# Designs tried in a protein design run: designed miniproteins, single chains, continued (3). Part 100

Each design is a single chain, and the fold is of that chain. pLDDT is the mean over its residues in the fold that is shown.

## One batch from the design tools (miniprotein)

Design m11324
Fold by ESMFold2-Fast:
Structure m11324 (fold): chain A 90 residues (1-90)
Amino acid sequence: MSPRERLLETLREALELARAAGDEEGVAAAEEGIRLAESEEFAALPDIEQEIAEGAAALGLAVGLAIGDPGFAGRAAGRAAVDTLRALLS
């Protein structure tokens, strides 16, 4: 899988976790992350920059799951992705 495909998989998992938790802010962050990751601007970025975004989302997800809070995992992954993607696309 490409870094972009891995990022989208991580964000879709984050979205499902946020929805299951009833976390409206987490859902919004994951949906915005998916929107940015699906953009032509993101697809045009070098693989290393796409890998940075994927790594940020994956770390957020992993931290939340490690502390036993799936809802927080979804929110953390979505927020990390959005913040990183906005920085890369600025």
Scores: mean pLDDT 86

Design m11325
Fold by ESMFold2-Fast:
Structure m11325 (fold): chain A 115 residues (1-115)
Amino acid sequence: ELDKKLLEAARKGDPEKVKELLAKGADVNAVDDDPEKKRTPLHLVAEYLKNEKHVEVAELLLENGADVNAVDGLGKTAAQLALENRTPETEELVEKFVEILLKHGAKIPDTGELA
């Protein structure tokens, strides 16, 4: 199951495995089998963002056609997940990740400005 392996490689932040699986035809926009969250590889990078390799995985996914504005089963984008899960220790990684998303056309989350 190439797609399931891609989702796991994205979660772990394994850029070499991501490259291998995408070359084998894994769906860059695969959705996990969680009936509630339904996350893509890019969502899993955002949720489990921990080191520079996760940032490298995000760039690989986006270069291979990942939908930067895809929403998960809870209606959240990868940008929203990264911002919600940031800590003082991961602030720099979250900044790098969000900048890569913006470079690839990510929409800034609506922060509650009512029209």
Scores: mean pLDDT 80

Design m11326
Fold by ESMFold2-Fast:
Structure m11326 (fold): chain A 88 residues (1-88)
Amino acid sequence: LEEFFKLFDKDGDGVITAAELKAYLESNGLTPSDAEVQAMIDAADKDGDGVITLEEFKELLSYTGSRSPHDLARRLLAGDRRAEPLEF
């Protein structure tokens, strides 16, 4: 869990920002738009503060059944935001 969060949280501030999420996706060969990144934040951010906390990230992984941040990010980028299924 901490290992997954650290892949996004390069800053070590305990939250994932839209800029960090976009940078991670681009480093994995994805080309997300700002709207796609915002949709991913909205899907995970239950607090409404525009960042993803460790707790929100844990709940999102649990809900989707995803075990890697890359798999989760690909699913969210594909538009599976409301009902993030185990299968596509």
Scores: mean pLDDT 62

Design m11327
Fold by ESMFold2-Fast:
Structure m11327 (fold): chain A 98 residues (1-98)
Amino acid sequence: MGLTELHYAVIRSESMSDKEEAVKEVEELLKKGADVNAQDTVYGYTPLHIAAEIGNKEIVEILLKYGADVNAKDKFGRTPIDIAREKGDEEVVKILEK
């Protein structure tokens, strides 16, 4: 599969009106042993890359809590912080710099 269930949960968080439910869905997958650093087969995106692209700081924080690799590179050599900087998302940049 190109994307894992964790990738899909992070993508769905963008369209969810309830941010707490979105965080809960992601955390339940992580508690069940989802690979926080899984890369998709098309772009090499981790869930953290997608969270940075979406700009969902709460999802970024929960992924980091569960050991997401801030230095993971996609197939274009981009880390999650590179994506956040390209988007101009200063809040996500600050979280990823800690």
Scores: mean pLDDT 82

Design m11328
Fold by ESMFold2-Fast:
Structure m11328 (fold): chain A 60 residues (1-60)
Amino acid sequence: AGMLAEAVAPVPKTGPDDLELRPGERVEILEEVDEEHVLARSLATGETGLVPKSYLRVLS
């Protein structure tokens, strides 16, 4: 299974590939895209998108 993480701050949708998250929302990390971003899936909505790693706390 993918790694679980939780948003620690509001993640704004600044581009079409970005995933918008509220603080406390949980995601499954699907892939590391680059040094600063992961591709994640929202557990609440099922939407996928890019999330900055600094906005996430890994839960395991």
Scores: mean pLDDT 81

Design m11329
Fold by ESMFold2-Fast:
Structure m11329 (fold): chain A 90 residues (1-90)
Amino acid sequence: LSDEEIEKAFKLLDTDGDGKISREELYKYLKSLGSTMDVDLLIERADKDGDGYIDFEEFKEFLNDTDGPWYIAAKNLKKLLKKLLEKERE
């Protein structure tokens, strides 16, 4: 995913337009795509403050992580977001 695609996906997930993705918003989208991914784990790992929200910079940093377990989680999330972007183009 390009930075522009990440921004577009973030805005699609941020239905309130507050610049943050809640656990509930991310869970709803991933569930709608048939994902079995642990959304709570993803949010806990990305959310350094523990407030249950991921801002755009945290989201972008997480998706660009190349470290072992983070890389696999980020890769899976990128695939789901790409599917979301393709669906919105229809």
Scores: mean pLDDT 69

Design m11330
Fold by ESMFold2-Fast:
Structure m11330 (fold): chain A 125 residues (1-125)
Amino acid sequence: GPKYIYDPVYEKEIDLNEIAKYVKGLTPEQRKQLVDAIFITQDVELVEELLKQGADVNAKDKEGRTLLHWAVLNGGPVELVEVLLKYGADVNAKDNDGNTPLDIARKLGQKDTVEVLVKAGADLS
C-alpha cells in the first residue's frame, strides 16, 4: 500500500512509492528499500549499501528533487546527508522551484546539515 510522509516546505503529504519510481540504477524492490531507508528507518548503512549497488544518486523526480533534497527535507541524521555526498550527490542540485539542499536545510533550521553542505562545497548565493 502507499506510504506517506509530510513535506514541511510544501505543506503536503508525499507518497513514498511515487519517489521510488524516479530512483534509477536499482530494481523496483531495492528502490522501495532505499526510499524506506531514507524516510522511515533512516538506516545510513543500508543507504550506503544500496548506493554501492548502483543507485543513481543524482536522478531527479517530477519536482526536480534528488535523494539529497529528500534526505534534507525528511530531517534525518546528518550522516545520511554525508553518505549521499560521499557517493557523488550534487550538493548544488536545484529542484524545479530553484531550491538547493542548502536552501531547504536553512528553511528548516537544520544547523548541522547546513554545516555539512557548506563544507561539501554548497554555493552560498
Scores: mean pLDDT 81

Design m11331
Fold by ESMFold2-Fast:
Structure m11331 (fold): chain A 60 residues (1-60)
Amino acid sequence: SLFDEFDKDGDGYITGKELKEYLESKGLKPTDEEVQKLIQEGDLDGDGKVDREEFEKWLK
């Protein structure tokens, strides 16, 4: 699934590190600030990471 492309460590969360690695694999070079902003857009709990349920709600 799309979530599993981001959650390569299988820990059940998308962190800024995993998102940055994913974007870099697509040939992008995001700043830490850009990555943090994207995580904040999906992070409904304010814990600095996105779980599967938050990710599914973020996509809707």
Scores: mean pLDDT 70

Design m11332
Fold by ESMFold2-Fast:
Structure m11332 (fold): chain A 84 residues (1-84)
Amino acid sequence: SEVEKFIEEVIKAAEEEDEKKFYEILRNTPNPEVSPLELEDEEGRNVLHVAAEKGKEKAVEFLLKLGFPTELKDKHGKTPLDLL
């Protein structure tokens, strides 16, 4: 899906610590009515959930510094921190 592709691109830019690319990706969100911080895939996972599940430690640290929410639960009741 476009959301899953968007999440992957955000995580990659966060992992590379490329702030310019990161904000360019956020500007081109697939759903402008939803905050990029709260945008969820089909499993209810936001960017931080997916980064944590994939063990992308640098991306997780970068996203946490930017205030990505840690309390959101996916469809399985897991927060991003539960997936680390």
Scores: mean pLDDT 81

Design m11333
Fold by ESMFold2-Fast:
Structure m11333 (fold): chain A 59 residues (1-59)
Amino acid sequence: MERYRAVKDYTARTPQELSFKVGDVLEVVRELNSEWWEVRSLKTGETGVVEKGSLEKAE
């Protein structure tokens, strides 16, 4: 699956959102819409939704 890296820290505000830190690597599970993606954290194994603007493509 496609991997992205977080460019900022975020604390989940709802049970559907994922908390992450700058530098965390997230795998895109699916695109929900133009602004939000469902991802899996490689650090914790947790899944949740994140704003795509918080991520950059990991190499």
Scores: mean pLDDT 80

Design m11334
Fold by ESMFold2-Fast:
Structure m11334 (fold): chain A 98 residues (1-98)
Amino acid sequence: NPVKQKILKKIDEILSMPESEIPETVKSLFSKFDKDKDGYLNEEELTEFLKHYGLAGKTYEESIIHVLFLLQLFDKDGDRRLNLKEFAALALLFGLDD
């Protein structure tokens, strides 16, 4: 799938940037949705993020499918959470930092 390959390449490009290059808007968004302050966004916090931008599914079940799909693309360490860099890749790829 050439679309999937292009998306994965964009994710890798963003993940290669140093944390100092992550926009303050992205860092602010991460902190806003990191409710437990553990430095990660879990599945519940990601669901709330997606709802905020109208990117969640029509039902709770669809929202979970969307979250799992995003974790498949962006969760590089496989812990079922997104750290700041993985979240930055998501936010910047979808233009959600404006």
Scores: mean pLDDT 74

Design m11335
Fold by ESMFold2-Fast:
Structure m11335 (fold): chain A 67 residues (1-67)
Amino acid sequence: GPKEEAIKAELVEWLVTEYGLSEATAQEIADALVAGDSGRAAHLAIAAGLSAEQMAELARKYHELAK
């Protein structure tokens, strides 16, 4: 719905600006997180080179946007 699309857009911008991910990779991670597929989101983030600490930051950012 509109809230999920807004969360995805914000996550994509944040992942691109903060971690230098490609827009395509950021979109796949955002799609997985909003779909509740935490396993896919984690796999994509690791493949993109995110550390465990950066993945924790991503989880916190998602929780703040989902409020």
Scores: mean pLDDT 86

Design m11336
Fold by ESMFold2-Fast:
Structure m11336 (fold): chain A 61 residues (1-61)
Amino acid sequence: MVGDLYRALEDFEGKSDLELSIKKGDILEVLAVVGKHWLVAKSLKTGEVGFVPKSYVELIK
């Protein structure tokens, strides 16, 4: 999970500075798992880091 690459399944618009806005198809590196619903991820497109919902991303094999 941590260090793995994930793909955004849907657009997500962050509602705070702590949340990472992503577009469908964006590639993310997972930095931490936070509870059952959230990940801390880095966008490989922008280099920005923030919280994203687990349900909005999938692991790339």
Scores: mean pLDDT 80

Design m11337
Fold by ESMFold2-Fast:
Parts: C-alpha cells; structure tokens; sequence
Structure m11337 (fold): chain A 74 residues (1-74)
C-alpha cells in the first residue's frame, strides 16, 4: 500500500516543505524537533537527497506539523 516516492516528487515536496517552514519562521532544527527527527533528516528531505521511502505518512507528518490547512494554501 505505501509506495516509493519518485525522486522528482521528493525534490518538489522538499522544496514545498522548505517554503512552508520559512513562511512559518522555523529553522530546520525547530521543524525537526516538532516532527521528532534529526535536523539532518529535515535538511536532506528539503534538498531532495533523501526520499520519503518508508511511507507517505512522513509527508503527512510534515504537513500536520506545519499546520497546513486545505483552505489556507499560500
């Protein structure tokens, strides 16, 4: 059921995470602490070097921690 995320999608999603994190005024370390991962993991995801290879749930955790609402996509 969980599928492998393509490298292209991982890069695009990482860039989106970075944009939303910067909009929220968070550092990579602060975002990592909120998610419960290392700063290096956040940095690797944002740069597209580390794919979301375990499950799509990693992406859901990022979206939830950044408090992205469907009605407020800016």
Amino acid sequence: EPVEVSPEFAKEFGARIRAERERAGLSQRELAERIGVSQSTVSAHESGKLPFSKTSLEMEVYLAVLELKEVVLG
Scores: mean pLDDT 65

Design m11338
Fold by ESMFold2-Fast:
Structure m11338 (fold): chain A 65 residues (1-65)
Amino acid sequence: DEEKKKAKLLAEEYLALGRMSLWMGLLDTAREMFEKALEYARKAGDKELEEEARRGLEEVERLEE
């Protein structure tokens, strides 16, 4: 389960980068970071991180309107 621990850590790191990019108005970067967070959250099997990443993507979509 070392692989799942690494995936969880990466999901958390990309989620933080996505949030920072969103705060800075870097919408393309934020989307990319949240998409990577979602990918790694799924690999980790962490539903909470999946939900947070999906929420980040929803925020990016709202700001692109």
Scores: mean pLDDT 87

Design m11339
Fold by ESMFold2-Fast:
Structure m11339 (fold): chain A 60 residues (1-60)
Amino acid sequence: MPKEAIVTEDYEATTPDELTLKAGDRLLVLEELDEHWWLAKNLKTGEVGKVPSRYIGFPA
């Protein structure tokens, strides 16, 4: 089930398949690809891509 998450630190995409993230951005986590990379949608831009899970927190 997709869950909302918040970006905790800025992250700059290194490949076209990754999202560039800003701290405070809201994401919808669509799929856990592995322990370190998730597929997510940025709720502000509508872009979908891979995000490093360590830069993402779930709100209470």
Scores: mean pLDDT 79

Design m11340
Fold by ESMFold2-Fast:
Structure m11340 (fold): chain A 72 residues (1-72)
Amino acid sequence: FREAFRMFDKDGDGTISAAELGTVMRSLGQNPTDAELQDMLREADIDGNGTIDFEEFVTMMSKPDSPLKDVM
């Protein structure tokens, strides 16, 4: 996950935009729809900033009920 995240975090700020989240998911072998991406944003972006940091991304992926776990 860290290596894939680094590929899309070009500025090294430790955050990714909503558009980049979709690209990261596809690089992990998943094909989320826009609706699925919105559900992921609701889980990770509680503050509504429109960006996701690495810790939020890892926390979302580590949840036992994450929608991404059943895709693997």
Scores: mean pLDDT 63

Design m11341
Fold by ESMFold2-Fast:
Structure m11341 (fold): chain A 130 residues (1-130)
Amino acid sequence: SMAERVAAVHARDAEGRTPLHRAARAGDLEGAREVLAVPEADVNARDDEGRTALHLAAREGHLEVARLLVEAGADVNARDDVTGDTALHLAAREGHLEVMELLLEAGADPNARNKDGLTAEDLLEQRGLA
């Protein structure tokens, strides 16, 4: 039923993750698209670490899912609760340069500092990538 579909997109696992979080972490573009087709789906839902689906797609380097989430209205400057990391910080930490470019084009703040006082550029430099 429609009510069961709405309940399903809001369902949370043991880590507070919705189906959109899991699709984003897995790089499941079609799964993410199916969740976002439900108007009641919250693109900015936060898990138990304060992470959105965009944080997870950025951390894993899933460019096409990250693009879909941005187009669906994801907050590109949302900060997690653990480290104060934005999606840009997580992409930089893992060296996902194409995801970083997408996020910057979408209005990510390159000067945002996490709880350790680090920018995305600082994280790239620590990896020898900047």
Scores: mean pLDDT 92

Design m11342
Fold by ESMFold2-Fast:
Structure m11342 (fold): chain A 71 residues (1-71)
Amino acid sequence: MLSDEEIAALFNTLDTDGDGYISRAELRAVLRSQGYSDAEIEAIFAAADRDGDGVIGFPEFFAYMREKSEA
């Protein structure tokens, strides 16, 4: 399971602008380099993007990663 530190580090890696949001393209580019498949990345984005606005904020990302770790 990813720790809080690992989740925060991953988000910081994805959020290169420091604006607190991750786009689909940014998430896909980074997670592919971490060994995730396109299907897994799409499932992650769909689950984390609660608002359906095409971006993921840190609270949404953290909640998703925590929920997945408990499943």
Scores: mean pLDDT 71

Design m11343
Fold by ESMFold2-Fast:
Structure m11343 (fold): chain A 64 residues (1-64)
Amino acid sequence: MKVGDVVRALYDYEAKTPEDLSFKKGDLIEVLKIVNDYVIEGKLLKDGKELTGNFPKIYVELVK
């Protein structure tokens, strides 16, 4: 997984802080930054709106 990759949400995730990204299972997210081995910063396209924030890497899978 690298910056610019698209990942798909495996589970719903609810933001725990204002810096976190909320998403639903099946949502597509573009990787903006690999923060560390457990946390990714991404951009979600949801209903035509762009939202960005941090989320746990284990909640997503790489789309090929």
Scores: mean pLDDT 80

Design m11344
Fold by ESMFold2-Fast:
Structure m11344 (fold): chain A 60 residues (1-60)
Amino acid sequence: MKGLAVALKENTLDSPSVLAFKKGEKLEVLKVYEGGMAVAKSLKTGKTGLVGLDDLEIIE
């Protein structure tokens, strides 16, 4: 599902394919993949990358 999400934990991985974020940061979910992965955009930084769907709480 595309929509807004809030990070449930911090991701400190510094990788070109993975999105770094802080707990409580708002993200826009752009695309969901099988296996619980998604591409999201940070509303704070404008960066996009892979996130674990289990790391997010989906809000509308």
Scores: mean pLDDT 75

Design m11345
Fold by ESMFold2-Fast:
Structure m11345 (fold): chain A 111 residues (1-111)
Amino acid sequence: MEKLNEELLEAARNGDLEKVKELIEKGADINAKDENGRTPLHLAVLSIQTLFAPQAEEVIRFLLEKGADPNALDKEGRDALFLPFEQGYLAVATGLLALAKELGVEFRKGP
């Protein structure tokens, strides 16, 4: 339902692992999109950059393990990997690439 998806997007934006897990268990859409076309995966990557949230990497791992689409594009044609590259957060981008390699997931556009 819309409220669950909105709460999931907010929890991912805040790097709140416990809340993300609860909402997915309640049936929130793991690939839900906000007003900018951003998925929970996009917002979790942004939470590392803006909040330095210690659980943001764990949220990203959980989302990818639960079948989040790493290649989902926002309204500007950007996947979650390109957000840190555009903003110059190379450490976040390289960390995300390392995690994707560990989990066997593929990014179509890469670095």
Scores: mean pLDDT 76

Design m11346
Fold by ESMFold2-Fast:
Structure m11346 (fold): chain A 124 residues (1-124)
Amino acid sequence: LEELYLAAARGDLERVKQLLDAGANPAATVPDDPEFLQKLAEKLNELFPNLNIRPEDLIGMTPLHLAALTGHLEVAKLLAEYMKERGLDLNVATTNSSRKLTPLELARAVGNIPIAELLEELIN
């Protein structure tokens, strides 16, 4: 589970594919676990210094949210197509009490327009 979030955020297409082939759940949401949230937020801010993401902002994110957040189009495409083919919800909102965002809304909010266009096509 942790590996799939980090692979999606990093844009590691091959690792995402390997994890999905091994039975990783692409619909898995980031849990409200303070240690996990802190570790994931630190790693994301290390990889993407301009993100300034808070641990609490990650609650309820899927791997697709992380690919949308970081701008990794090929990973977002792989995840979205895989999920759509299996009847999984591509439009799950985060559970942060102050801001609830779907992967599509997140892609739009951060300016990752190619991912937003991809998700609009696959959702509609």
Scores: mean pLDDT 80

Design m11347
Fold by ESMFold2-Fast:
Structure m11347 (fold): chain A 62 residues (1-62)
Amino acid sequence: DELKERILELLKEKGPLSAAELANALKVSQSTVSRHLRELEKKGLVVRDERSGLYSLSEKAR
């Protein structure tokens, strides 16, 4: 999935980002990004900071 790869690339290059920031950068809806982020989080490729709501690349994806 091209969008999934672009999410991982942005998190690697720019560090922690919100779903809204990812949606703006990728020019897609926040709901689309949030769906992919849930899948990536389930696979252990991204982690969400509960306090800030920001997503970052996990150690598995580095």
Scores: mean pLDDT 80

Design m11348
Fold by ESMFold2-Fast:
Structure m11348 (fold): chain A 101 residues (1-101)
Amino acid sequence: YTPLHLAAKGGHLEIVKVLIKHGADANVADENGQTALHLAAEEGHLEIVKYLLKSGAGNPAIPGSEVNKQDKFGKTPLHLAANGGHLEIVEELLKAGADVN
């Protein structure tokens, strides 16, 4: 895990913001192939999901690619949000271009 993974998993929005401001790469995957977006979506951290999607949309190096990234089990952030019952996160991911399938 990177510091960004731990902050996203733990729901620490202000730490996520500070890390991204200082150049943390939101596209880095952990050993399970999960990005910070996967972990925030899985844990139900809506404001972190919104922040990561907005930060990705502002960075041409990661436009839309993170939203559909599969972990080593073939799960996207949308799969994890849906499995956790996080309706508002599902809506934000779909609005950001997540594949509904």
Scores: mean pLDDT 77

Design m11349
Fold by ESMFold2-Fast:
Structure m11349 (fold): chain A 63 residues (1-63)
Amino acid sequence: MEAADLLAVATRDYTARTADELSFRAGDRLRVLAAYDDGTVLAESLATGARGRVPLEHVEFVG
């Protein structure tokens, strides 16, 4: 799936369990860089610039 610069908001706090995952808090704004068929996205935190994998169930698309 091709996701071109979609914005998302974290719906819940999440702590990264591996180096490939992104930690965030509810209300954090994320830029979605890529979506995968496994139910995760590659996202960038707009607050910190950090990138990592985020489970789709923890975010809501707003753009």
Scores: mean pLDDT 76

Design m11350
Fold by ESMFold2-Fast:
Parts: sequence; structure tokens; C-alpha cells
Structure m11350 (fold): chain A 84 residues (1-84)
Amino acid sequence: SELHRAARAGDVERVRELLAAGADPDERDSLGFSPLHLAALFGHEEVVRLLAGSADAGGALRLAESMGHERIAAILREAGAQPR
């Protein structure tokens, strides 16, 4: 989806536009990844902040920790994500 593409690219303004237009932040792509997973995987801190309230925040936190993205992990923890 466009939200997945924008999250993967770190396109903060496009993510804001898509969310304002009613895009589903919990939408899964063909590989089962949410937009938040892609933002966390590629290290896009501001996009992670915009998507941190999504249902898979715990999974994204675990991914960020495994990738060594300490700042992403900190953002997700501050947003209330619990690792599992």
C-alpha cells in the first residue's frame, strides 16, 4: 500500500497525509509487515513516532532491539510499547 511505501521510505509528510485521509496504520502487506514494522526496520524515527500507537508496536519494538536501533526502541517504549 502507499502507507507501507511511505513508511519504508521515511516519507514523514506522506505518512501524515495518508493517516489524515483514513489509511489503516494496522494494514499488513503481502509479507505480513505493518507500516510500523517497515519504519522500524529501516530506522525512520519520525515515522515510528507517527505510527507508535498501532497494534503491532510490541513486535516493532522487538525488531528495533534486534537490529540495534536503540533510538527507535526508545521511541516505542516511551509510546507505551511492551516487548514480547
Scores: mean pLDDT 77

Design m11351
Fold by ESMFold2-Fast:
Structure m11351 (fold): chain A 87 residues (1-87)
Amino acid sequence: DPLFEELFEAIKNGSLEEVKEAIARYLLAGGDINAKDPETGLTPLHIAAKNGKKEVIDILKNVFHADPNAKDKEGKTPEDLAKENGL
């Protein structure tokens, strides 16, 4: 999914504005905010937590209602990854 890949890239390396634009494009195309990467099981919220993106985490959880209890392929939640980064 090119829009899902764009969203992941924006969360890792983009500005907050780029993240907001990528979320909007992905959701408008019918994307699920809780969709998982098929290789890793990471959701957008996992990537934000893993990269210490506090404001992105806040937006995903409080605006878009992303699931903080979704588990990746290692059995970790976004909350587990956020705690590992002191968030």
Scores: mean pLDDT 84

Design m11352
Fold by ESMFold2-Fast:
Structure m11352 (fold): chain A 60 residues (1-60)
Amino acid sequence: MIAVATSDYSATHPLELSIKKGDILEILEELPGGYVAAKSLTTGKLGKVPKSVLKTVKDL
């Protein structure tokens, strides 16, 4: 699933991703506690982010 960051998020843990509003991410897995495992298509980094800062988009 593709998602767009709706706000900036700063990683507070080594396993988290820092993202900027407008970054494009691929959601790999939904995690407990309202997080997702995602790959940033902008930076190529993998990590977890809160689902609340992402908006999923359907295919182009």
Scores: mean pLDDT 79

Design m11353
Fold by ESMFold2-Fast:
Structure m11353 (fold): chain A 120 residues (1-120)
Amino acid sequence: GDAAALAAAIAAGLDVNAQDAYGETLLHRAAREGDLEVVEVLLKSPRTDVNAQDIYGRTPLHLAAEYGHLEVVEALLKSPRTDVSALDDEGRSPLALARLYGHEEIAELLEKALKERPVF
């Protein structure tokens, strides 16, 4: 995506949490596509729901982990609001998807995040 055009649209009042017919937000799409610049623009907005779930219960972190986008996973994990333990409709966490699809470095990063985050 065009990150500069997105930043301008957000400044103009774009609803960053708008969901399409599949329940996907812009952050879901950017995470699935590995569009790091778009992910970073969205994460700069305090209004962005980083834990939004699509029609399958998947968060942006689920999609980044499934599709093997390490840099996007790192960007999402820098947000203290990111729920690392969210489960999709099949009971799978982002860690479970990283393991299922063989993304070992992402799996290690998610395991570390689960251990270091405070329990609320």
Scores: mean pLDDT 87

Design m11354
Fold by ESMFold2-Fast:
Structure m11354 (fold): chain A 74 residues (1-74)
Amino acid sequence: MAEEIAERATKAAKEIAKKAGEEIDEEEALAYFKKLAEENPEVAELYAKALEAEAEGDKEAAEKYFKEAVRLHL
């Protein structure tokens, strides 16, 4: 579960970076999201959904999921 969430978030982040003409450190991103998913799976799932929505161009869904993730992370 944690690994699947981290892989989804990393894939989405990579797509976002590619569209922006930038590269991410995929290994570092995967490690970061895996740690987040292990420590707080609900927050990690929301970040994964937000990044996936952003990668698809659904800005409203991305903002909704990011706001919820921030609220739960506090």
Scores: mean pLDDT 80

Design m11355
Fold by ESMFold2-Fast:
Structure m11355 (fold): chain A 153 residues (1-153)
Amino acid sequence: EVDERLEEAMRRLAEEAFADPSKWDDFVTAAELGGARAAIVAGETVYRLAKQRIDELLKKAENSKTLEEKYKFYKEAYDVAQRAVDTLQRLLDAARKHLENAKKAGIYTPEEVAELEAGIARLEQLLADMQNTLDELRSKYEKTKAEYEKAKA
């Protein structure tokens, strides 16, 4: 019950931040302060929403009739991936710190510790995948930018 409410709150804040970037810092701060589980759930949600938005933008770029439109969509996809990488790193760092503090306090069962360690391992995998996505998008963005600048010269 309490965990479901926390998960729903983190999902809602992430969705609101993706719709309105002015809410992004408040969302990340709330997730960082919410404990290890809040940071993990927030990170998983950021990864999912970022991947959906990037896929949409890549399809728009591929279907673009002009270099300007293609450049715009690749830049937007790159910006989404960069924000996701930065956010996932912050949330991973927060989750690790919360888990270490909880271990020192002796307040968690071995089963609870194992669950949080598994969540952190998943978040590490998602960060690595998003970093690879960012590198691919950087290549597409830089190439299209160069083509666009050359076409204007």
Scores: mean pLDDT 88

Design m11356
Fold by ESMFold2-Fast:
Structure m11356 (fold): chain A 81 residues (1-81)
Amino acid sequence: METIVIVVYNEEKVIKDFVELVKESFPDAKIVIIDANSKDNTKKILEELGKKYGIEVIEAKSVEEAHELARKAAKEGAIVL
């Protein structure tokens, strides 16, 4: 089972369509989304998507922390988008 990690920052306009496309393209993959402390409606949209699709959502404190978490995931074999 592949793990796909997506890092997002202020993507409220596109995040829903992007997540749905990834889930549709890779239905058997574990999807993890790292939010880099977005200031728009991205966090709220991710909470709803997490409940609907069983996606893990990680709230980072900053863009720097989000990139650090993504680097660790990539080192352990995850595909980072």
Scores: mean pLDDT 79

